# Ledger of designs, part 8: designed miniproteins, single chains, continued (3)

Each design is a single chain, and the fold is of that chain. pLDDT is the mean over its residues in the fold that is shown.

## One batch from the design tools (miniprotein)

Design m8246
Fold by ESMFold2-Fast:
Structure m8246 (fold): chain A 70 residues (1-70)
Amino acid sequence: GPLSEEEAKELLDKLGTAVAAGNEALAARLRDQLLAAGASPEDIDALVAASKSGDSAATRAAMERVLATL
């Protein structure tokens, strides 16, 4: 079923943290959960890229785009 806004925000924060920490297994599971909930693959890939870059403004913008699709 669709994620609540609060649950989606928690998953997005966990995904960003997992990516930044290099936790590939956790990042993959969180990505799959967001995709199953209806998130755009392109927007999730943008969030992953922003999280790897350390650009907090780009990361926030990417999170907002993913939230808009859920």
Scores: mean pLDDT 81

Design m8247
Fold by ESMFold2-Fast:
Structure m8247 (fold): chain A 84 residues (1-84)
Amino acid sequence: GATITLTHTGSEEEKARFNELIKSGKLKPELVGDNTVVLTITGDEEDKAFFFSLVDSGLLKFSISGPGTLVVTREGDKLTLTIT
């Protein structure tokens, strides 16, 4: 199948903070079915704002390797990555 790759091009401080969100479980990736990954952010408002600012600014990019098209959608505290 296709692989979703995360690329972080921010500062060392931004990378460290992003890694801490993953490590603490505040940012939780979950596979929902065969072609959908949901990223759920459960931190405080500052953590949520930081995560979405990385996505919106393009410092955190999602790409696919293999067949299909990647669709990224936001619903509240969730970012849904779907391969179509």
Scores: mean pLDDT 81

Design m8248
Fold by ESMFold2-Fast:
Structure m8248 (fold): chain A 56 residues (1-56)
Amino acid sequence: AREEAEDAAAGAAAGGAVEAAQRAGKSMTHLDAYKAGLESGDPAAIKAGERALEAG
């Protein structure tokens, strides 16, 4: 659905930013990405971090 596509796009944007940071510097664990999402307080970032943590 459209709302699911919008949620996926927001999650992908947050995940893409984290991934870009990892490639520019030292690697980051899925747990570190999850914690960064929690610290931001943004639902999209938190959701992306949770998804990465469960996938890893």
Scores: mean pLDDT 61

Design m8249
Fold by ESMFold2-Fast:
Structure m8249 (fold): chain A 71 residues (1-71)
Amino acid sequence: EEEERRKEVIDRFLKAVADYLNKLIEESKKNPEEAKKRIEEVMSRADYIIKNGTLEELEKAVKELEEEIKK
């Protein structure tokens, strides 16, 4: 059950990461240097949380990223 729940949160997180990266790619047309830095930051944080994060940390990261996308 814990593994199944973790997979669901990770799948949701990966979708949010993809959506946010697409937003940053569009913004890169105006400011490529800032967009590249933000993309690298998002990718490194995503990798860290997926590998080392608790279920609660993953759920928090998903919520924060989903809120950022809605802006």
Scores: mean pLDDT 78

Design m8250
Fold by ESMFold2-Fast:
Structure m8250 (fold): chain A 83 residues (1-83)
Amino acid sequence: MEDVIKEVTAENPELAKLYQKYKSLLSSTNPEDIQERHDYLTRIIVEAAKKAPEDPIMQLALASVLSTSKPLPEDLQKEVDEL
């Protein structure tokens, strides 16, 4: 999973930016920052799952991220619904 995220972010500059933002928020205890890092991680996992729909590890990672408690932004929910 971590290796797949590194590979996907190496190939996609926009995902690399999201991953750097995610990492910058890892030490924050602010609820707003916690939500923001979750949104970044969810977007990265959704894109990785689209690239490897046959990979059960990526599908489990997607399910894990989606099972965490807050409604997704409308644009991201639409992307998930299309998977």
Scores: mean pLDDT 70

Design m8251
Fold by ESMFold2-Fast:
Structure m8251 (fold): chain A 60 residues (1-60)
Amino acid sequence: MSPEQVEVELRLLLLEIVLGSEEFVASRMDPNSPVHKQTEAGARRTREEIERLREELEAL
């Protein structure tokens, strides 16, 4: 396995932890608050980044 693959896999692991944390926090918030919408937007961006990195890993 290349150093590049290891780095991408570690970044994916960390982003999955971040996503889980964001989704957990959002589930505990008032859904009508601006903070809830901001947290959902953050989680969506994290999912998009994970998807991008998975494609990058498959191309390595």
Scores: mean pLDDT 80

Design m8252
Fold by ESMFold2-Fast:
Structure m8252 (fold): chain A 85 residues (1-85)
Amino acid sequence: SSLVQTIANLLVNYVRSKSGFERTSLRTTLYGIIKEIIDKYGIEYGEKVIKDTLKYLSTKVSPEDYKKIEEILKDIFERVKKEHE
């Protein structure tokens, strides 16, 4: 899906970033996208998008980068869930 591809591209850019400023900007963008998905379509749909994104990236990035991606997505998702509830 276009949402999965958009989030995946932002996450790849995040782990490739050499700048703390760029990482912060990408994290803020990811937070906004995930928040909008949850606000419009609910927590269950947001969780599905996160899972689909992780599955999509599981064969496309190194195991080390995948772990970093999983950690950042989990942190963002948990923050958005707490704010939505």
Scores: mean pLDDT 86

Design m8253
Fold by ESMFold2-Fast:
Structure m8253 (fold): chain A 79 residues (1-79)
Amino acid sequence: KEKEVEELKRQYNMAKSAYDTAKLMYERANKEAEKLEAEGRTEEAQALKDTAESNLNFMGKQYEEAKEKYEKAKKELEA
């Protein structure tokens, strides 16, 4: 029971770390896209943003799922 909660906590922490990394990559991609836009390479800038946003959304979903599983397991441990 407690081991289950600890395992889910580890998964939550890993998902949080991955999501934090995805946020940094998204910021980096936006800065690179600004350079591309300044060069008139608007389509390439948009593709870079879209790719980074898709990755951010995917990692964010994984983080939310891991968080929900961890919180649910904590409540079940209390019940």
Scores: mean pLDDT 83

Design m8254
Fold by ESMFold2-Fast:
Structure m8254 (fold): chain A 65 residues (1-65)
Amino acid sequence: SPLLEKIREILKKNGVSDEVIDRLIEAVKAGDRQGVENIVLYLKLLGYVSDKEAEEILRLALEAM
């Protein structure tokens, strides 16, 4: 999915590990909205993503569900 590839590229550029990226993508594929929101919040709290990037990732994830 082009949406999932864009999520992966944003997170890789920001130094997020492949393990965490794969967990997020699995949650998106499973339609697990709460899991997606929890992982994105976790990444934001650790400083991997800005508020704007977190909003973009959530938008892309919801479109891919």
Scores: mean pLDDT 90

Design m8255
Fold by ESMFold2-Fast:
Order: structure tokens, then C-alpha cells, then sequence
Structure m8255 (fold): chain A 81 residues (1-81)
């Protein structure tokens, strides 16, 4: 692919939607969590790092009730791939 800065984020609502769905998946199934993790990796490849950092913040808010994870962990997973 090509790294092109086109329509960085689909409104703030887009990121909020992703974070919300992540929260639901995290609480529903572990299998879905793996799929979401992979998707985040894909999104990071096609999107800017700034976007994934914003998503990490939303994820932290969602899982803050059941578990605690730092956004750095999410970003690290993307870079490791």
C-alpha cells in the first residue's frame, strides 16, 4: 500500500464507535478480542499513529471497569507486528 494522509479520522464519532465496540467485544468473547486486536493492527498500518493512540484512550476507558490496560500496550502490539 501507500502511506497517504487521506481523511485521517472519520469524525470523532468514528473513533468513539470503534472504542465502544471494542468495549463490548472485550466483555463478550476472547475470540472477538483477538480479531479486534488484529484489526487494530490493520488500521494502524492504513492509518496514522495518532489515530491508534486516540483509540487506545477509548479502549482504556471501556475496560477500566473490568481490567486495566495502558494505551501503550495497544500501540506496542501494533509496532511489534
Amino acid sequence: GAEEAQAATPHGAGLAEVGRRLGEVLNEDAEALEAVGRELERIATARDVEAIEAIAALVTEAHGRDGEVTPAEVVRLVYEA
Scores: mean pLDDT 52

Design m8256
Fold by ESMFold2-Fast:
Structure m8256 (fold): chain A 94 residues (1-94)
Amino acid sequence: SMVPSKEVQEQAVAIIERAEEEVRRVEKDEVAREFALGALEAARELVRKGDIERAIEILLEAARILEESMGAPETAEILRRAAEEIRRLLEEEK
């Protein structure tokens, strides 16, 4: 993978932090909320290390688990939107 710019990394972190705030606002089930916030924190650490593609993968996998196994489709959609915004950000840097 190409090493993303620090500016792209900072923008991706901001996207994840907005998703964390939205999850805390929307998700009332403690188990689904903890799982989603854990996935977002893992993605944020990967972005800070320059592994943005892996961060996108983790967010999409967590969204699938939230929807299919945890009955949290709204929270899953928050994580999918974050992943799509980050993916679009990477496409615009190319």
Scores: mean pLDDT 86

Design m8257
Fold by ESMFold2-Fast:
Structure m8257 (fold): chain A 109 residues (1-109)
Amino acid sequence: NREELLEYLKEPVVPEKATKEETLKAAKKLAIETALLQMKNVLNLSDEEVEEIREALLSTLERFPEKTTGGDIIEAVGIIAQLPEEERKKVIEKLKNGEITPAEVVENK
């Protein structure tokens, strides 16, 4: 997905309104993957832990696309990855259920 997204962004295309929305969604998904890869390498997260965080952030992006910025995603992933296991699971559940946004994870720091 990273290589495909980079090739898409290099292409000098004037995007239609729908294509702009698709590009923004793809860029935010890339932000999730980039942040997860960095945290996996730094904190030695398991594949299961990475997948739980990925699912939570993707669910939030689908529920609140306009309230979910790339910066909020990156910072929220960093915070969640550093939480103790029990607290991490609680935050992930709240994100999946739409009870909190990535911006609120940043605020509760």
Scores: mean pLDDT 73

Design m8258
Fold by ESMFold2-Fast:
Structure m8258 (fold): chain A 58 residues (1-58)
Amino acid sequence: DEIRRLAEEVGISVDPGSIENLEAAIRANPEQRESILKTFRLTLEEKRKQGVTTLTLA
């Protein structure tokens, strides 16, 4: 699960339901997978810089 791995690499805990929702979005738009993952990583990095350690997307 790339989404979970990205969150762990950045050091942010992401709600399992949020991970499932993002995986579903990627399955619906497979051609945008790289863009979705890149946006997610940038969001995690920005939140980490703000001192956020837990993120919920849903």
Scores: mean pLDDT 77

Design m8259
Fold by ESMFold2-Fast:
Structure m8259 (fold): chain A 90 residues (1-90)
Amino acid sequence: PPPLSEEELEKEIKEAEEKIEELVKRDPRPEEKRESIRKLLLALLYEILGEEEKAAEYRELLKPDEAITAIWNAWLNGEALDESLAPWFL
């Protein structure tokens, strides 16, 4: 498909960000875990959309959390998630 215009890309990013916020809001886990998941999903979104600087910024914010960092690295490398990390998504 043709590349999105700058305006169309901004709209797609905004809609995806709103979807992430909705998913995080519905998550019954503690606020600390919800915030970590929000940052992880935003980092992944920006990586997929080619927004490398934003993706790097959110990845930097996740460095203190080893579990989240492991999930991020697995996704970037196309590796299957370790079963021990499943509770972060359940």
Scores: mean pLDDT 64

Design m8260
Fold by ESMFold2-Fast:
Formats: structure tokens, sequence, C-alpha cells
Structure m8260 (fold): chain A 74 residues (1-74)
């Protein structure tokens, strides 16, 4: 859905910004931990909203991949 595509784009955009910050100045591990916690809260909220199963599966996969990438920066 268009909403799901916007959510996925927002996750990728936030990751790109954090990866650029890490490359240029480094990123505080506390900020990385806070972003991971926010992604987990966001996923829980989307599960509660009754989104179609296929859309929810894509969001869950994207969040899991994002958390893995963020942990590589810590």
Amino acid sequence: SPETERILQSIETALAVLEEMHAQHGVNPALIAAVIAELERMLAAYRAQGKPEADLARIEAAVRAAIARLRELA
C-alpha cells in the first residue's frame, strides 16, 4: 500500500542519515540504542493497527534488517 511504502522509505532514509553521520563524525552508541528501541515500538504499534498481513510482514522484515544494520554501527 502507499502507506506501507512511505513507512519503508522513512526507515531507509533514517538509516541513510545515521550511516552518513557514522562515516563522517561517528555516532553515539546511546543514539543507536534509542533508534533501535523506537523501531521496536513502531513495529509493535503497526501490529496493533490491523494492517494487511503482507504489508506487516514487509515492515517486520525491514525493521529487523534496519536493527541489524544499526548494530553494525555500534
Scores: mean pLDDT 82

Design m8261
Fold by ESMFold2-Fast:
Structure m8261 (fold): chain A 65 residues (1-65)
Amino acid sequence: SEVEKKIAEYEYAKMPPVTQAVVDRLLRGEEPTDEEIEEALKHHPFLSKEELRRGLENIARVLKS
C-alpha cells in the first residue's frame, strides 16, 4: 500500500549509510554478503543478525512494490 511504502521510505532515510547499502543491494536483486550484514549489525546493537536481515528484506520488498 501507499502508506506501507511511505513508512519504508522513512525507515530507509533514517538508516546509517552502511545499512542503506545493504537495502540497495537487495533492491538490485543481489544477495548481501555475510560481511555486509555483520558491518550493518554494528549500527543496530538492539537487533540480532537474523532480525536485521529479515527487516531489511521486508523493507526492500515493500520499496519494490
Scores: mean pLDDT 85

Design m8262
Fold by ESMFold2-Fast:
Structure m8262 (fold): chain A 60 residues (1-60)
Amino acid sequence: VSKEEIAWIAKELGISEETAQKLADALISMRSTGILDVVMTGRALGISVEKSREIAKRLL
């Protein structure tokens, strides 16, 4: 994941770039195991399903 993607996630969610990097790493890990579910990810993070889909689409 690029620095530009991390900066975009941080800006969209209003979180630090460090937190955005951890989120990106978690989503990539879930993809590699075949258990990626953007709805569950969004619910766990307290963000909308639409925003979770945008982040997943950008990173994957």
Scores: mean pLDDT 67

Design m8263
Fold by ESMFold2-Fast:
Structure m8263 (fold): chain A 104 residues (1-104)
Amino acid sequence: NKIIEVLREIQRLLEEVLEKAKAANFPQPVIDAIEVAIESVKDKIKEMEKEKDEIKQMLLLHQVTGMVMDVLSAARSTAEAEGREDLAAYIEEVSKRIQELARS
């Protein structure tokens, strides 16, 4: 299932962002938001494994992608505010990668 593979890659990218955010001592609410996003992606993978309707699978992917993009936008803004231009650039590249994965 190609959509499940996309969601697993999104999960992996979010886990990398989480580790970098923790290492950079981002504010706890931002860390919490990233952790909630990871758990939401995991839950949507479980829903996707049970769903056989292709339209519903696409809606689940769309919902997850929107939520993930909002969380990454907040994380990028936090990186910029903390003077971590390297992390802001990294999060922007992750965001672009997720958008590309969701379109394919």
Scores: mean pLDDT 86

Design m8264
Fold by ESMFold2-Fast:
Structure m8264 (fold): chain A 93 residues (1-93)
Amino acid sequence: SIKPAEVKMDDVAEGEKPTGTVTNNSEPLPEVTLVFQKDAEEKVILSSETVEVKGPETVTFVSDRVTKKGEKVIIKAYGVSGELLGEATMTTV
């Protein structure tokens, strides 16, 4: 099924910063909160940014923090009401 926003994350090696993209395929998204987090019990937030994603547009977002080998990183895109617009996951190689 087509989600309101398409979220992708590039493969990342240890010591690199995760990079994700959010593509709006429909109506403009005035406030999108992008969150990089570890998929761990503590739900550690690595980086967060709020951006406007105009339609059609792709916004690139780079985490402020590097990852370690074997860490699972999730990028999530949330709308203004906290609704999940899209997500992507990768494991650091």
Scores: mean pLDDT 67

Design m8265
Fold by ESMFold2-Fast:
Structure m8265 (fold): chain A 70 residues (1-70)
Amino acid sequence: MMAGIERAKELARETAKRVRELVLAGDYDGAAATFLRGVEEIRSLTEDEEVIRESIELIERAFAEAVAEA
């Protein structure tokens, strides 16, 4: 359980970073696909609703910030 939460948080950070890089490169389709895949994998690693919500918010924020900078 604890290991799953730790991995989910790590994956959220990596997904947020990749989404940002893809948006800044103009690959919006790749960013969306990476976001969706990351969320599905996070949901498979933990059932903690707060961790899932925080992870999704982190990735959404990275996407929004990258779009604002592009």
Scores: mean pLDDT 82

Design m8266
Fold by ESMFold2-Fast:
Structure m8266 (fold): chain A 70 residues (1-70)
Amino acid sequence: LESKLAAVYAAQRIRRIAGESEEAVFRATKEALKKLAPNAPESDIEEAARRIARGEPIPEEVLKKILEAV
């Protein structure tokens, strides 16, 4: 579970370094998180994707909800 989240984070970091827009990184991250945790609330997936796209840490409450849905 942690390894899958780390892979998503690493992939989106590479996309940011490659010069993709924050919106493009956000959309790709959101889709990856939906695939990883399809039962997670959409609001939590969007918050996590937004944080990752900005290079910010995911809030613990949001992270727990996503991990519980995997």
Scores: mean pLDDT 74

Design m8267
Fold by ESMFold2-Fast:
Structure m8267 (fold): chain A 59 residues (1-59)
Amino acid sequence: SMAELEALGEEFGLTVEQVLGAKRLIEQLGPEVAIQYLMLDEGLSPEQARALVARLEAL
């Protein structure tokens, strides 16, 4: 749901649009591409990027 994406955004310091972008990347290109996006474009650490992707895959 959008509320779950907003809560993840607050936890990881991202906008809901950025979290939704990562979720779409997982669905279309897989988790490794989403991890690279979060690290390179959004500035998350590898640890934070992997944690967010795991949380999104569990939704």
Scores: mean pLDDT 88

Design m8268
Fold by ESMFold2-Fast:
Structure m8268 (fold): chain A 65 residues (1-65)
Amino acid sequence: SMRDEIIEKAEEILKKENASGLDEKKIKELAENIVDLQIEKLKEEGIPEEEALKLLLDSIEEVLK
């Protein structure tokens, strides 16, 4: 799913920038929480879930360039 792709990309960013030395399980939990929180915020602003997912995917792909 698009959500799973965004979470995987968020995990890559967090692993690369992992200054705190978090283990892989904690990084995955953090990535899932961050992504879900951003989706919820966008939905509260009136953006449909499918549009929110597209916006997040585009944003995270730009960071990974």
Scores: mean pLDDT 79

Design m8269
Fold by ESMFold2-Fast:
Structure m8269 (fold): chain A 79 residues (1-79)
Amino acid sequence: DAALRAEFARYDTDGDGVLDGAELAAFLQERLGAPSAGAALREEAARLGLPSIAALFARFDKDRDGTLDFAEFRALLAA
């Protein structure tokens, strides 16, 4: 949890307590070793059995503002 909070904070470049799609994609690209940010998001969606990147955000973005807070981010990684 402490390591995950540190990773979240590292990619939360504007310090607003949420990750937008680009920040999340950068995190997943580094973590998964994907060739691109888009590939990382698609691979994560596929791993969770979701049909698209939009479905990934729809599943975890409960605020529907296009960003993930720490709880939503943790839920995505735990799924």
Scores: mean pLDDT 74

Design m8270
Fold by ESMFold2-Fast:
Structure m8270 (fold): chain A 57 residues (1-57)
Amino acid sequence: SKELLQKEIDSLQHVPQEVIDELRELFEKGELDVKKLLEAQVEDGMKLIEEGVKKSL
């Protein structure tokens, strides 16, 4: 549903704001590619891991 897609975008915290803004614009236009959202979620997860490792060093 559209509500789930919006929540998924809103859950992104560690990707650049420009990426989040782009995903939101595409979502509002009804042009959001699920693959683009998945790529952003993978990047967000990877950044979270990188930050956790850096804080532990």
Scores: mean pLDDT 76

Design m8271
Fold by ESMFold2-Fast:
Structure m8271 (fold): chain A 90 residues (1-90)
Amino acid sequence: KAEELRKRGEEALRRGDRETAILYYAQAADEYFRQGRYEEALEALRRLAEVAADDPALRAAALGAMARIHELLGRHEEAARLAAEARALA
C-alpha cells in the first residue's frame, strides 16, 4: 500500500507535521522499491530530502538512497551527482 503511505506523508506535511511526514515518505519509498516501482520510490525520497532540508544527516541518507536506485537503473551520472551531494552533507 505504498500509495496510501505516500498520501499519509503528504497529509502530515500539509498540517506541518514534518516528523510524521518523514516516517511515511520513508515507508512509501521502501514499499515502492520492494514492488520494483523505482520512479515512485525516487519521488518519495525526493519529498523526504525536501522535508529534511534542515537535517543534514537525514537529507544525506535520502540522497544516498536515491543514488543507489539510480545506480541500479544504470543512471551513473545522476547517481554520482546525488552521492556527491550526500557526501557534502555528511
Scores: mean pLDDT 86

Design m8272
Fold by ESMFold2-Fast:
Structure m8272 (fold): chain A 62 residues (1-62)
Amino acid sequence: GKERALEAAERGGRAVAEGLALATGETGPISVEVRVEGDKVTAVARAGEHERVFTSSLANLE
């Protein structure tokens, strides 16, 4: 359901944020924001000044 999809998006975003930190040498905090718009899930991964956004459908994250 929606909760599982949100958890999947957050885990994916965290992995991306950790990857950005590792690739850039960022030692500051990492963060993940998950946004839902209808059946669409958007995750924003941040590591310091670095940001990456990805989107998926709720069905694809179940």
Scores: mean pLDDT 75

Design m8273
Fold by ESMFold2-Fast:
Structure m8273 (fold): chain A 100 residues (1-100)
Amino acid sequence: MVLLVQVVLRPKEPLSEEQLEKLLAVAKEEAARLSKDPRVIGVAVELTEDVRTGEPVISVTIATTASREELLALVEEFVKRVEEKTGVELEVTIRIAPVT
């Protein structure tokens, strides 16, 4: 079964445009590392807006053959690396769905 996971990374504090660009760049680099895992079919990273508030968030979509437990471990490592490299504290929302 292929799992599709959406990870939404929300900065806990307002960021400047330069800080948002750096956060997006680091998220893309770490997503590229994640895509090298043979269990990962695809990863997409984009800067988007929270539908209710319009505030900037980073959306990461992962398609994987990994188990839910393996996927959660991969996501936790990904988030930790992004936070460590950027110094930005992130609120993380994870939605996992079995999809095509």
Scores: mean pLDDT 81

Design m8274
Fold by ESMFold2-Fast:
Structure m8274 (fold): chain A 91 residues (1-91)
Amino acid sequence: SMAAIRAEARARAERLVAEESALLSTLSEEEREALIEEARAAEAAASGERRRALGLSLRAVEALVAGDLAAAREALEELALLVAEAALAKA
């Protein structure tokens, strides 16, 4: 069911927030800004579904850098759902 898929996506997003937040905290301010700029460039160069996925990834990274764990979780959950929907459509 979609409810089960959403619950799994949320649990995965919560784990990723913890892991990625810890990783990003090891980076300098300049390295974090460079990562965000690279992500923005990647989103701008993409189209369609890939642009949407990269936009969600960018939102998650920006939220993690800002220390907004709730916003990061929401973006990663939405990204996980988008990936699951794409996989179901391909199957």
Scores: mean pLDDT 81

Design m8275
Fold by ESMFold2-Fast:
Structure m8275 (fold): chain A 85 residues (1-85)
Amino acid sequence: SSKELSIEGLERLREKIKAAKSLDEIIAAAEEVAKEVKDKAPKAASKAEALALVARENKETADFEKFKEGAIEGIDSEIEKLKEE
């Protein structure tokens, strides 16, 4: 189902972000996942696209470790919302 595919896509995004060493790698991971799931899991694609946009907007000013932590928390929150549907 679209819900299960969205959860899988978000869990994959979470692991890629966890492995990321820079904001550029977070942006790349989010854009990659969004592209992979756009036609199969629109909710995961939308979340990944939003994350990439926020990362790009804050690239010059964000603390990488804090941004990474917040990104993971945001993904975990979205996964929990999907599981409750």
Scores: mean pLDDT 84

Design m8276
Fold by ESMFold2-Fast:
Structure m8276 (fold): chain A 89 residues (1-89)
Amino acid sequence: SMADRRLEATDLTEAFAQGMLANPGHTTYTADGDTLEVNAPAEEQLARAQRTLRLAPMEREMVLAMRERGIDAREQLEMLRRMAAEAAA
């Protein structure tokens, strides 16, 4: 669809991916002074964000659990970064 084409044709930055992961289903996202227009369903936005952020299956499940509990997007990403740092040590 045209919605899918717009999302696929756009280089998704980490900042935009973080916004989609936190609050999927919006038609616009703003990060670092730039605005991204997205015409895609929430599930597709979420899938693209997870791919862009290179989340492992376990990390994806944790993010979904955190969202269900109302944890802030910034805290979600900080926790993922801490876990990645611990795994690399």
Scores: mean pLDDT 63

Design m8277
Fold by ESMFold2-Fast:
Structure m8277 (fold): chain A 79 residues (1-79)
Amino acid sequence: AEELKKRVEEITKEAVEELEKKGLDPSPVRKGGETILELIDKGDFELAAIGLLELAKDLEKQGLTKEAERLRELALELL
């Protein structure tokens, strides 16, 4: 759980930094990441995986393909 949380935090932080560099609003990504971390803390790994996939889709739409791929890989590890 702790390793997983760190990886989510790392990818979310990188995504926020990239969005800020592009002049885009990072707030939805911050909120999405927080929700996923809460689900992990509750032990709701299946819902956390779904959250990771939804966040990845949102990041991909914003051109953050590498960050989206990393979130999809994490989701696969939880399923």
Scores: mean pLDDT 83

Design m8278
Fold by ESMFold2-Fast:
Structure m8278 (fold): chain A 102 residues (1-102)
Amino acid sequence: MEALERARREVARLSEEAARALKEGDEERARELIEEAARVIAEAASSLPPEQQREAIQGLAIAAANAAGKVVSDEEASALTQEIVRRALARLGVAGLAPAPA
């Protein structure tokens, strides 16, 4: 419970800072913040049972979009959030890992 709420606040902070970096043209800083937000989401989700991971990722994605939307347009906030989620899912290994050979 507390770990997920802390992750939500951290993802919101990182997403707002990433949006600010993008608005300022600091693509390197934005990339670092996007990667850190993705790590926070993946770490929070991986600590939960599989049945709770989808809802947790969705909640964290909504927090990211809302925070980014304070700084950039809704379209840019959506694109930023999609990139964060894509990177988080890749870290969790749900990006089409082949099953282990029998």
Scores: mean pLDDT 79

Design m8279
Fold by ESMFold2-Fast:
Structure m8279 (fold): chain A 101 residues (1-101)
Amino acid sequence: SRAAALAEIDDLTRAALTSTDLAVVRANIDRIVDIAVASDDPEVQRAAVDALTEIGLTSTDPEVQRLALEGLMRILREAPDDLELINLIIGAILRIIGELL
């Protein structure tokens, strides 16, 4: 269900943003990526990209930023539905890398 997937992504995103435990953050990021890769729904895929973008831009931990970037790259490789999603992912990657400079 789209509604269930979107709700899970929102919960995982909130957990990743509020946790100080890197293992918890990693598990939440991995689950967001798995939801996106398993989905054929563009709204679910976009929500996951937005979630990873928020995690990557909000975190000051380089390891969390790296995990968000790796997640975005995995979605780009394994779940490329359309040019809009591809452009969104590329824009997100460039934004996160820009914050690392």
Scores: mean pLDDT 85

Design m8280
Fold by ESMFold2-Fast:
Structure m8280 (fold): chain A 65 residues (1-65)
Amino acid sequence: MEEELLKEAQEIAKELGVESVEILGVSGLTVDVRLKSRDEELFREAAERIREAGLERGLTVRVIP
């Protein structure tokens, strides 16, 4: 589950030009993801898409700068 989410998050980051994405931890069905972007709007867009990808897998994603 987490590997599939990370792969999709990396694809989203690549499409949007985000600097990096990584999984920081998993607690039950909650996944913490670190997302680095110089652009606040790109961060917001990437974070939203990653949260949606998590929800499709039954996971709650917390996106951290």
Scores: mean pLDDT 79

Design m8281
Fold by ESMFold2-Fast:
Structure m8281 (fold): chain A 93 residues (1-93)
Amino acid sequence: MEKEIEKAKLLAESLRDYIESVLKDDPEFVEAVKRAIDEYLEKVEKGEISVEEAFDQLRRDVLELAEKYGLPEEKVNEIKRALDLARDSLKSS
């Protein structure tokens, strides 16, 4: 449990840095995504959901936010790839 939470925190930090770097022109979307990351990380730390469940929910919320803020499909696809890569890294021990 502790190692899983630590790994989730590192992935959350990396994802925040990536989103801020790539989406400098979309600050409101960046802040909304960072808030979602923080909410899911808190739920994982409290044992309410698994890291995998948090990641699946975050991916859905990010896609919904991208539609709400009118992001172009190319940026949405880049975000999807980043999330998929982060999820794959959860399986490496």
Scores: mean pLDDT 76

